# Ledger of designs, part 45: designed miniproteins, single chains, continued (3)

Each design is a single chain, and the fold is of that chain. pLDDT is the mean over its residues in the fold that is shown.

## One batch from the design tools (miniprotein)

Design m9539
Fold by ESMFold2-Fast:
Structure m9539 (fold): chain A 80 residues (1-80)
Amino acid sequence: SKEEKIEELYEKMLKSTDIEELEKLLEEYGKLVVELYPEKRDEIQKILLETLNKLKEVDENDAEKRKKIIEEGYKKVKEV
């Protein structure tokens, strides 16, 4: 299901250390979430953009901070 694919992408994002891979995973995640909740597109896209911008500011070796940002973004998307 799309819900199972969204969860899979989230788990992959939590394990990724490459910003280019994270950007692609976040794009795929956002596309699927918007397909499930098209009425929330603008709100979801804003959260995902803010999440990506925060990830770009994190040191490449700070896996804990990266995971925290991804978790916070995921929570915000669920709250929309």
Scores: mean pLDDT 82

Design m9540
Fold by ESMFold2-Fast:
Structure m9540 (fold): chain A 73 residues (1-73)
Amino acid sequence: MEEKIEELEKKADEYQGKATQYNIDADRYRKEAEASDPETAAVLKAKSDQYQTQADEWNKKAEEYRKEAEKLR
């Protein structure tokens, strides 16, 4: 039981770390878009949106693993 809880918590931390990194990248692309010409800005905004979507997905996976760990307590 304990080993399973630790494994799920490790997975949650891993996915949360990925979400944090993708959020940083999304913010960077968004700021770069603000300083760019309209055509380049459109491409950078699309990248920012993709990274934000991935970050949200990783955060949801992290939360799911945390909930599974709590169920085993």
Scores: mean pLDDT 83

Design m9541
Fold by ESMFold2-Fast:
Structure m9541 (fold): chain A 84 residues (1-84)
Amino acid sequence: SKKEKLKEEAEKKVKEAIRLVEEGKDAEEAIKLADKAIELMKENGEGAAIQTAESLAAKFEALSKTEVAKEVAKYARERAEELL
């Protein structure tokens, strides 16, 4: 279904963003990927977008041995709150 395809595409973007953050590369690209994942899930509904943003924030907070991870987590958290 379209809903499942959007979720799968968003998950792939999330995994790529995590990889970039772990490698200490392309913070700007990681943020763009996180934003695209949230935007894709917004098409599945506001609740899905909020859950995706909150999940991203939690995942990057857990990765946060780097300043880049903290910035991406903060961005995702702010997006989740904005969608409320």
Scores: mean pLDDT 74

Design m9542
Fold by ESMFold2-Fast:
Structure m9542 (fold): chain A 81 residues (1-81)
Amino acid sequence: VEKLIKEYEELKKKVEEAKKGGDDSLKTLQKLRDKIEDIAIEIKKIIKASGPGVDKKVIDLYNEAKKDIDNITKLILQLSG
């Protein structure tokens, strides 16, 4: 869980940098969204494997990653149109 949290925090920082980044920001945001989606898939596997005893931190991380995917998708749409 700690490694996934660190990777996710680094990706969030890169998203903020990409918002400032100018001409290649759209491509960068698309790649970052895909990476966050991969993290969400790994977290979902942990939730399924843990069953009723799953740590709230894992659930919170999954929900935050899903929210970020939605927000980045909206940004990509705005930059594309």
Scores: mean pLDDT 78

Design m9543
Fold by ESMFold2-Fast:
Structure m9543 (fold): chain A 77 residues (1-77)
Amino acid sequence: MQQKIQELQKQLDELFQQAGDHASAGDWDGAADYLSQASDVLKEISKLYDEMGDTDKAKKYQQQSDVAQATSDELRS
């Protein structure tokens, strides 16, 4: 379980880097796509912590997922 969370966190870092790079280039659609993918990864991490009984971390990652999705939606508008 912990190893899978670490792998997802590395994937998350790469997705945020891509989102930032695309935003810096003025590619708002590309940035939004990467943030949407980051939201999905954050939601998966949240579910894994919930399965482990770590409800505080599950809630934290769910909140981060919601923020990433909201930002993605804003960039597409």
Scores: mean pLDDT 86

Design m9544
Fold by ESMFold2-Fast:
Structure m9544 (fold): chain A 98 residues (1-98)
Amino acid sequence: MEEELEELYKKALELIDKFIERYKDNPTLVNFLKKMKEEIEKNKDLGKLATALQLIADYAGSLGDEELRKEAVEMLKKIAELNNDQVLLKRIETYEKE
């Protein structure tokens, strides 16, 4: 649904901004996510959005940042459900088994 997808993009971009602000001390990761954010905003590329959220989940998880990891995983689930992406859903299960 267009309204649900539009809201998802807004919330995911807000999460990317929150992550960038929290992890300013990692310029390589921050610059990479900023570039992905620009491409997502320009093209509404759901695949790049999913990739950015996976990177956030992995990095936040590695640092014990359960708040950001959980938010990223929840958004990934919504993307996978909207795309009927069984491969992404199985990957999300791997994040939750921790």
Scores: mean pLDDT 77

Design m9545
Fold by ESMFold2-Fast:
Structure m9545 (fold): chain A 61 residues (1-61)
Amino acid sequence: SHTARERMLQLIGRILSLIGERFDLEREIARNGPTADIQARIQDLDAQIDQLMAQLRSIKD
């Protein structure tokens, strides 16, 4: 449906944004080494990505 397609595109956009933020944090680790705060933020981003991907999978029905 139109609504399902709109939601799919919004979820994809949000997932890509979070993946980009995660890559920026990984680059920071590569330059300056890992910190507890950066690792905690990556874990939070991974959890958000997993949740959004689960929502995306539910639309494919």
Scores: mean pLDDT 85

Design m9546
Fold by ESMFold2-Fast:
Structure m9546 (fold): chain A 95 residues (1-95)
Amino acid sequence: AKELAQEALKLAKEALELAKKEGAGPVFIRGIELVIEAAQKLLEGSASILELEIMLGIAKIGYGVSKVTGTIPEKAGKAFEEAIRKLEEALKALK
């Protein structure tokens, strides 16, 4: 579980750097920041599983909205999707 959360954090940080470099929209950037925060909280043990699941749900909604605007850099989007997937796997392993 910790290893998946650490990988998710790394991928989310990579997505943030790529999104900023490529001029991604603010909704997508906020979604990435939320995934970073969720991964950090999971690693610190400072949040409930439910809180982390809600944070991921909000990030996924923001990503979906950003796709409709067509402003997601492809490489940043792929890193973000992998970060979410690894965080979901980490949360599932804690159940």
Scores: mean pLDDT 80

Design m9547
Fold by ESMFold2-Fast:
Structure m9547 (fold): chain A 113 residues (1-113)
Amino acid sequence: MLTKEEAIQQVKALVEQAKDVKVEHNVPGADALITVDGAKIAFVDARGLTPEELLARLRAMKEQGALAAIVSTDDPELAREAGRAAGVPVMVTDPDTSVEDIVKAAEEARKKK
């Protein structure tokens, strides 16, 4: 499980190495969607979601072409199981990681270019 600081660092590193970056907030199925050189990475805040609701969100993201998802949860095994069932690789982050933390990290890294 990644800490909030580790998740922010990984998002920044990914965005800083990309040529084209798009950040979208509140997309269908995810709290944020980061597109780096055409690769879509979803962010899902799984706090308060049932296992079925998380699985439905990850399936929706796979249908939209997401290659991976970052999931904020206090139950890493639930998130990994949902990812396997949906066919989406899941990186689990600490529940203190918010959508605003992820969006801010991506936008700040994009500004550096």
Scores: mean pLDDT 82

Design m9548
Fold by ESMFold2-Fast:
Structure m9548 (fold): chain A 70 residues (1-70)
Amino acid sequence: SALERAQLVAASTVGSVEELAALALRHVPNPTEEQIEAIARVIVEAHGKSFEEARRALRELAESGEIPDL
């Protein structure tokens, strides 16, 4: 699924929370809150980041409609 691809990309890539969030959102550009939380959990598990930091980055990027080119 698109969500599983977003999670795999977030887990396998090295970068800032914002870079990981942007890369994941390329696969799920209009995420639900449940999808945001699922991606944020993977960022926490793979990279030791804060869940709230990851979730905030995902929400802000999704709401902007402007996913940065990494």
Scores: mean pLDDT 79

Design m9549
Fold by ESMFold2-Fast:
Structure m9549 (fold): chain A 55 residues (1-55)
Amino acid sequence: SSMKRQQMRRMRDAALQAMKDAKKLQEELGLSNDDVLQYIRDTTLAEAEKLRAEQ
């Protein structure tokens, strides 16, 4: 359904944005690779939880 495809697109967009934000934080703050990966995971999971709550 178009609704499920829109939700999947939202998740992909959130993941891509988290990756961009994590790269900027790594460059600006000198975050470790583990911190970068954790940020991406946490941000993506938060968006997934919002999506699931919306159903």
Scores: mean pLDDT 81

Design m9550
Fold by ESMFold2-Fast:
Order: C-alpha cells, then sequence, then structure tokens
Structure m9550 (fold): chain A 96 residues (1-96)
C-alpha cells in the first residue's frame, strides 16, 4: 500500500534518481545553483528511503552524479565544483 515502507522506498528512490539523472544530463547547461539544489533534494530523498539496501544504492548513485557534475563544472564554476565534491563526499559517508 501507499503507506508501506516498500512502496515509500520505491517512490523515494524513483524521485531521487529523477533529480540525479537530470543533473547528469544537464549539468553543463543548467544554472550551477540549480544543479546543487537538485542534488541536495536527491540526497534528502535518498536518506529518507526506509529500505537500508535501496537507500545505500541510491545514495551511491546520487554521490556519483554529484562527482560527475563537479567535474563538468570545474572549468566554468570552480566554487560550485568544490561544493559538489564536498556534497559527494558527504553522501558517500552517509551510504556506509
Amino acid sequence: SIDSPEFQSEVLEALALIYATLVRKYADKADPEEVIRMLKKAYELAKSIPDPELRKKTLKYVAEAARQAADVLAGKNPEAATELRKLSEEIEKEAK
């Protein structure tokens, strides 16, 4: 049901993956502040996943999206790239 931890886990994963995938696809064309905002939303959604295994996998995917966005933005916006690398490291620690 909609109130089950299984259902909530799937919905939160889907939403987190949508934000992370959009960042991976558009990081070079989007506003850097919006890229950071979307990844922070993906991180909050991933942390909220009740299923521990799915949470860990989703957090790892969001961390990788943040790292890739940092690499893409390194030349255009070094400050945003630094913030995204720190975010990726924070998410990786949460995934343990």
Scores: mean pLDDT 88

Design m9551
Fold by ESMFold2-Fast:
Structure m9551 (fold): chain A 100 residues (1-100)
Amino acid sequence: SMEEKLKELIKLLEEEKERLEEAVARNDRGAMLFSLEGIVATVEKLAKLTKDKELEKIKKELQEILDYFKSNELSDEEARELAKKVLELVEKAIEIAKKI
C-alpha cells in the first residue's frame, strides 16, 4: 500500500541519516558520498510518492549538494559543513513525511 511504502521510505531515510553521521564521524569522504547518493534517491522516491512540493524542494537542494561533492575537491571542513546541511534537510524531510 502507499502507507506501507511511505513508512518503509521513512525508515530507510532514518537509516541513511545514521550512515551519513557515522561517515562524518570517521571523516570517510567516500562513505559520505555513498550515503548522500542514497539519501537523494530516497527523498526523490518520497517526493514522487507523496507529490509534496516541500519534499521536491528538499530533493533539489540535496541534488545540488551531491553535484558539488562530485565536482569539487573539498577540504575536511567544507565536507563537514555540507554534511551538516544534508543532515538538517534530511531531518526536515523525515518530519514532513511523518505528517502525511
Scores: mean pLDDT 89

Design m9552
Fold by ESMFold2-Fast:
Structure m9552 (fold): chain A 97 residues (1-97)
Amino acid sequence: GLEALDKIIEKLREYAEKARGVNPELADTLREMAEAVEKLKKAIENNDTEGVIKSLRELVEVARRTAELARKAGFDEIVELSEQLAKDAEDTLKTLE
């Protein structure tokens, strides 16, 4: 539900702050991923189907980039979270076809 999205946003912003001092590029992609989830939440609340699809596509792209950067940096927990979000977003997009 929407509360699950709020928890994801909070966790992504927490990881972004932790990464800021050691990997600024990873911190930036984590922030972009949080913003994509926030856009998705807003589109769902507004019953904006086009906004939902656009936000899910943005989330897939950012999550894949974040997973790659996290993998190179050795942040396994961020890799797992990012790959799961990309998969969930792709699976959701397929249900909207």
Scores: mean pLDDT 87

Design m9553
Fold by ESMFold2-Fast:
Structure m9553 (fold): chain A 70 residues (1-70)
Amino acid sequence: SKVREEALELLRNDPFFREALEETGEFTENMIVRAALNGASEEVIRELAKLSGIPLSKVKKLIEVAKKLS
């Protein structure tokens, strides 16, 4: 789907996400939260969570906390 392709492009084509993934071998919840704060859609966030194996409920809670603190 288009949303899945957009999520994969964030992992492969964004230099920050790509370098972090290549260096650590991981895509963490902190990167997903940062993407959300930078304006990524909820659909893209759902796909990033799914691709990373992180529970969507955990990611949503972290985003809510981050938005409340920012």
Scores: mean pLDDT 70

Design m9554
Fold by ESMFold2-Fast:
Structure m9554 (fold): chain A 71 residues (1-71)
Amino acid sequence: ASEEQLAEMRRLGREMRELLERLRGDPERYAKAKEIVEEAEKRAVRAWVLGDYDGAIEALREGLERVKELE
């Protein structure tokens, strides 16, 4: 992975995690957001181990957008 790809993955992962933590005050939204985050991370890891770094970034980006819809 390029430094730019690694930076983007770290940024997306951080934003997704921070947004998830903000939802802790709403148990129903938190549970749904946690499921989205876990699935996005799982897809990102699968792409990453296959050397598909753009696919890993896309998985995290989709996850972040879905969690944002719960805000």
Scores: mean pLDDT 85

Design m9555
Fold by ESMFold2-Fast:
Structure m9555 (fold): chain A 88 residues (1-88)
Amino acid sequence: PFEFLKELDEIPEQGVTLREDDPLLAEGSPLAKAGLRPGDRILSVNGVPIPNRNTLISVLMSPGTYTLEVLRDGKLYRVEVEGGDIPL
C-alpha cells in the first residue's frame, strides 16, 4: 500500500512520469502490482534520485524489494515494489 508522507511545496522537475498505457504499467509488472498508475512520478528508489526512465528500468530488473518515493497529485508517497519481474 501507498504510505502518505507529505505534500510538496516545490515540485521536482526530474523523475520518471508514468504515461497512460506505459509499458512499465503492463499487467503483472512490478509497478502495476504495487498500485502505481498513469500520472505518477517516480522521484527516487531506496532514497537515490532517479534521473531518467532507463535508470529506473535498470534498477527494477534486479530481484529485490525496493522503496520508491512517488509524487501523485502534489503529494509524496512511499511504496514498496518487488523488482525482477518486468514482463515487457
Scores: mean pLDDT 78

Design m9556
Fold by ESMFold2-Fast:
Structure m9556 (fold): chain A 73 residues (1-73)
Amino acid sequence: MYFVPSKEEVEEALALATSEESREYIEKVASYKSPEELEKAKEELLKELAKLVLERKPATEEERKRIEELIKK
């Protein structure tokens, strides 16, 4: 049985996490159990996190461009 958190579970946990420490912990747990899945999950998590940052917090023009480049990857 798979005990590795799915991308959706990691995303939900990140959305619930209000502190950077909690987010780092969730990412570390995912990395610990699934290195291959983590690389793919990181790309998807970065895209989802980028959307959340753009929607919930004002981003600088430079940050906005970097986030858009990550999404286009």
Scores: mean pLDDT 55

Design m9557
Fold by ESMFold2-Fast:
Structure m9557 (fold): chain A 66 residues (1-66)
Amino acid sequence: MSVFDIVREILEEYGITDFSVGLDTSKERDKIIVLVHEERSQETLEEIAKRIEEKTGYEAEVRLWK
C-alpha cells in the first residue's frame, strides 16, 4: 500500500475528501505534507498528523490550504 493510500484512508475516516499530499525531501528527514481543502479544527488536523506518523513512520504536517 502506498503512503498516499494510507493518508487517504485516514482522511476519509475524518470525512475529508478534498486534500493535497506532497513529500518534502529538502530536510534531514522526509516529511509528508497534507493540505486540507475543507474547514477543520486545529486539534483535528493535529490528530490526523499523529495518525499518519504512526501508520507511515514519516513525520507529517497537516494544514488548511490557504
Scores: mean pLDDT 77

Design m9558
Fold by ESMFold2-Fast:
Structure m9558 (fold): chain A 68 residues (1-68)
Amino acid sequence: LSKEELEKLAEEAYKAIKARDAEAARRHLQKMGASEEEVEKVEAAIRAGDLATAVALLAQVVQKRLEE
């Protein structure tokens, strides 16, 4: 993924998290190259209503891909 594609997918994932759309968040995270474990953690946080944790986990996924 290019940095620009990663940023676009991260923005779409963030919007999905804010909309509490776990399925949309999953799709965007998978396109970003997130592992199944990372995706499940974000989905669990969304289902729990812990959007702060879901956003923090998204930020960790983005940071990890920028470092690789």
Scores: mean pLDDT 83

Design m9559
Fold by ESMFold2-Fast:
Structure m9559 (fold): chain A 81 residues (1-81)
Amino acid sequence: SELEKLLEELRKLLKEEKNEKLKEIIQGTIDNLERFMETKSEEDRKMAIEALKLLRTYAISLKNEKLEKIATEAIEVVKKE
């Protein structure tokens, strides 16, 4: 699925990331996305979107265009699921 591809991209970025705070945020985003994929609940959808918005905000502040793009695409995919 599109979400599974985005999760795999996030996992790859996590392995390459050196900023400890950003690692925590990426991991938290992965955890929230995995939970939503398992439960498909509206509550877990909202939590996943909030995690992705936080990730996107950090990506913008760090000028990480690849991470910003992944977060933005993941928000749109999660909203449509």
Scores: mean pLDDT 86

Design m9560
Fold by ESMFold2-Fast:
Structure m9560 (fold): chain A 60 residues (1-60)
Amino acid sequence: SNAKAKLKAFMEGFALPQAKNDLLLQKLEADPSQLAELLVKEVGYSPENAKLDAEALLAA
């Protein structure tokens, strides 16, 4: 049930600079609904896959 730890572990799987990853995690702590949009913009997800992965991660 530690959503912050789950988001951090998930985001650490991507080849992003640490400073950028920290900013994205800060945004997600304020508004978790941004996860799907950030996956599309920063990681290169398709909108459909981003929505599915975001819903799965945030629901657990």
Scores: mean pLDDT 77

Design m9561
Fold by ESMFold2-Fast:
Structure m9561 (fold): chain A 82 residues (1-82)
Amino acid sequence: SLEQVARDAREAAERLDELLKEFGATEEQVKEGVRKAAELGARVAESLGKEEAARRLREVAESEASARELMERLAEALEEAA
């Protein structure tokens, strides 16, 4: 569900530094993952008639920001979609 995805995104945003260290992921890999998740989320929100949420998720996918900021924006947009 979008609610579960929003919760998982929020937890990931809060624990980003810990997760990057634990899994050896780079900031660039996280940014790419967030953009892909945001694009998928936008398509799901649009199919559910949630146009405002879809728009915000597309804005996240196109944003130039740090991995943390993008993750936080993704979580916020998904919470609004749920």
Scores: mean pLDDT 78

Design m9562
Fold by ESMFold2-Fast:
Structure m9562 (fold): chain A 97 residues (1-97)
Amino acid sequence: SILDKIEEDLNRILEILQKYAPPELVKKAQEAIDGLLEAFKNNDYETAYKKLQELEEIVFEALKYNPPEEARREIALHLSRVWLYIQILLEIEKQKK
């Protein structure tokens, strides 16, 4: 399912953060991910969008710890895929009025 793919992308981001970011940022990322997945279960794509913005901010903070280029590239790829899924779902919802 699309949700399974989103969860896979989010879990990969979390794995990378666990290697390079301090525990406090990892905890915040986990909380944002949990909120994002809960919003998807409720078809609350507006809340999902906000939770993804929170995750992106946490990722930008984690980048200050200078992870290697390959890890930064992987984070960007997985994050962009989740953004595309949410944007598509929001557009569908908007067309429903």
Scores: mean pLDDT 84

Design m9563
Fold by ESMFold2-Fast:
Structure m9563 (fold): chain A 89 residues (1-89)
Amino acid sequence: KYLVVIRLKNASKEQAKKFAEELAKRLEEKGIKVLEVYYSSETIILDVETDLSQEELYKLVKEIAEEIAKELGLEVLSVGVTELDLEKA
């Protein structure tokens, strides 16, 4: 289980929502289970489940995020992938 965090430059809340929805869709098409989606005007957060390694997931997310950003006329500032502990606080 991983936390995916993407920061966007100068995105509106509407653009961030479209980005988050499209990213979740494309990740699911690649066999990655999207559990939760959160967005603000500048930050997209996905909670995902996959058998991919952290490095493999990072590369895939970065590629897809850059494709979506190009389609929506946005710039990706950063992409982070963090492994989540299975424990709920």
Scores: mean pLDDT 82

Design m9564
Fold by ESMFold2-Fast:
Structure m9564 (fold): chain A 74 residues (1-74)
Amino acid sequence: AKELIEKGKEAFEEEKYEEAIRLFEEAYEKAKESDPQLALEALALAAHAYIMLDKYEKARELSEEAAKLEEELE
C-alpha cells in the first residue's frame, strides 16, 4: 500500500491526476482494514487529485469519508 501512495504522488507531480487517483484509491482499499493512518493519507491525496480535475463533489465525498475514519480512530 505504501508503494502505491509513492507511485500516486509521482503521477500527481507529472499531472497524471487520473492515474494518481487510481493508485491512491487502490492504496486505500489495501490499507483500510490494516493501516488506518495510511488509508487516511490515501483518501486525502485522492481528494486533492480530484480537486485538480475540477471534480469537487467527489473530492468532498472522500474528505467526508476521511473525517469519519479519523473520528473512529479517536
Scores: mean pLDDT 79

Design m9565
Fold by ESMFold2-Fast:
Structure m9565 (fold): chain A 75 residues (1-75)
Amino acid sequence: MSEEDKKAVEEAVEKAKNGEFERVEGLSERAAETLDLLSLYAAFNVPDEVLDKMLEAGKENDYDPEAVRKVAREA
């Protein structure tokens, strides 16, 4: 996944923590699925610490949605 996709996901998650749900266009299917997952958890008022762990797992695993889901299941 591109650096631009990674940055767009990070910025959208940061906005979601503040209640601002942004649509990001032009993302790959992988990046879009990961962003949708993170935005869903943010909407359920998951603690910022848990969202940060999920985002970190995404960054370390090229934003694989399964890596993000694994952290969410273990939280």
Scores: mean pLDDT 74

Design m9566
Fold by ESMFold2-Fast:
Structure m9566 (fold): chain A 93 residues (1-93)
Amino acid sequence: SWKEALKEYPEDPLAQAGLAEEYHNKKDYERAMEFAKKAAEIAESKLAKDNRKDYQFALYRAHLILSRVYEEMGDYEKAKEYFNKAKELAEQI
């Protein structure tokens, strides 16, 4: 479980994104959004200091999950926004 990884490394944006995906699969969209936003925030903060591919990948995953969650919630404008952000990142990975 990604929850175990977060206990060991709470500032791991990839683990935060993994937990968001787990909540999305359970249809817990509020928690999926919470953890995906945390993943994006941490990844963006880390990328500002160190342009690592693992941080880019974590941000990509976070944006992709946010796009899917917003689509399931009926917010198609935000879903498209985050999908486009994820697409731009995928071209750099």
Scores: mean pLDDT 83

Design m9567
Fold by ESMFold2-Fast:
Structure m9567 (fold): chain A 85 residues (1-85)
Amino acid sequence: STQLALASQPLTEAINKGYEEGKEYAKKNNLKYSEKLIEEYTEKAKRYQAELEKLLSESAPGSDLLDVAYKYGFYLGLKEYLEEV
């Protein structure tokens, strides 16, 4: 908990960057509402979230954590953009 709290800012920034870039990607590529795509991106986001939790439990290098955090955010952003259109 304490260690996660201390590392949270860089991880939160990586997730937020991924999230915004995921939304921007969806908009730029004119992705249309699709339940199938929402389900696919939700599944990918959940996989990267699980990987991030695993890497945190294993005290993995910060570079690996930031990469996975960004990917989690990216697919979360794609999903939420599609849910909003």
Scores: mean pLDDT 80

Design m9568
Fold by ESMFold2-Fast:
Structure m9568 (fold): chain A 74 residues (1-74)
Amino acid sequence: MKEELKELVEKAEEAVKNKDWESAKEVAEKLKELTRPLAEEAKETMEKLVGVTPDEEKAVELATVREGLRLLKE
């Protein structure tokens, strides 16, 4: 499970680095499905820190998923 999530995170980061936002979005959606409960809590914290900007919505979602993975480590 954690290893699979790690692969998805790596693919999302690589897609973002390559400016492939379509692939990054799809991978982020899959990560959200797997970490949904934890990601929801992390997302609320992230939104308070960053605020909501349409341009950065993708980055916030990816950061939220990464925080969800950290919580899974517990």
Scores: mean pLDDT 59

Design m9569
Fold by ESMFold2-Fast:
Structure m9569 (fold): chain A 70 residues (1-70)
Amino acid sequence: SKELELEIWEALARMMVAIEKHDPNYETLSVSAEVTEEGEINFSSVQRDKNNPNKITKEEKVFKPDPKYV
């Protein structure tokens, strides 16, 4: 539905903003977002410290929309 689409969009936008604000000294190597058939968003990012190429971090976050929208 359009309501679910908007909720997914807002969740993705908030996750992207949070990543960017957490540390501007990190470079993003990869970002993946997978939407399941039930509307769950599996978001993962891999980032490298710009001052230390051997420091790589992986963050994962799952967003589950309100069940009434799925």
Scores: mean pLDDT 66

Design m9570
Fold by ESMFold2-Fast:
Structure m9570 (fold): chain A 100 residues (1-100)
Amino acid sequence: ALKAPTITVRPSSPLKLGETNTIQSEVSDFLPGEMTVEWLKNGEKVPFSLSEPVRKPDGTYFQVSSTEVSAEEALNNKFEKVVRHATSSEPIVKELDPNK
């Protein structure tokens, strides 16, 4: 069966001024395990890391992606994760809320 992904985007820990911070996105409960990921800062593509997808005991997949930012960048810019998956004809876009 096809399963649509659940996507979260948040700082991995509370943002710290003057330090490199990690914004992390978890994508869970999706099937098949293939998807396309992009990260955008004010609509422009930015570098990111992407883990290998992990198959869970229920047969669905889990995958983590992250990008590194300053606290000032996270607070003053729009960061979005864009996911393309077989369950949707439209890209799924999740915006970072730096207070979550």
Scores: mean pLDDT 84

Design m9571
Fold by ESMFold2-Fast:
Structure m9571 (fold): chain A 66 residues (1-66)
Amino acid sequence: MSAGERASGAGLREAGGEGSASTAGAQKMGDYARQGNAEKAAEALKAGGTASDEGARAAGEMMTQR
C-alpha cells in the first residue's frame, strides 16, 4: 500500500513535474537526431516513455484499490 502510494505520487510528479523522464528523453532524442543517430534517438525517447508508463501503471493500480 505505502509503496503503491509513493509510486503513484512519483508518477504524478513525472507527468506534471518540471524535469519529467519523458521530457529528458525527448531532449536526448533531439540531440541524437541532430547527430544523425536515429537509433539512439529512438532509444532515448523510448526510455523516457517507459518511465512515464511505469508511473501511470502504478497510479492506476492504486486507484483501483481506493
Scores: mean pLDDT 55

Design m9572
Fold by ESMFold2-Fast:
Structure m9572 (fold): chain A 70 residues (1-70)
Amino acid sequence: MTFAAVVMGEIPEENREKLREALLALEPEAVVGFSGRMFAVFLTDAALAEAAVALARELGGTRVKISWLV
């Protein structure tokens, strides 16, 4: 599988499960990870990257950025 974009940022600990569920609802094939205060989501559809940023920000996400892979 080829990923088109990575969205990364910081997320409040209490909102991690909500973010994971929202991102997997947006793209079931996405890979979501957490480490400390940080999250990353690997998306196969680049068109969904801005929606992932919006979801993260709605859940208190800060320093959210997109890295384009294609």
Scores: mean pLDDT 83

Design m9573
Fold by ESMFold2-Fast:
Structure m9573 (fold): chain A 63 residues (1-63)
Amino acid sequence: MKKILLVAAREMERALEVARELRKEHPDALVIPVVVDSREEAEEVARLIEKETGWEVELLLVE
């Protein structure tokens, strides 16, 4: 099963910075940056991606 790394932050610039590093370290994973206002929103987005793709989603919350 393919793996998705979902990088959630309150600011897109921060999410993109972390996503670039993760793409270098995990070339076999699909890294997706997302802007969220809360942990609940991040978890909801992760669940939606899992349902739509059937892939395993690992949620990374960036402070």
Scores: mean pLDDT 81

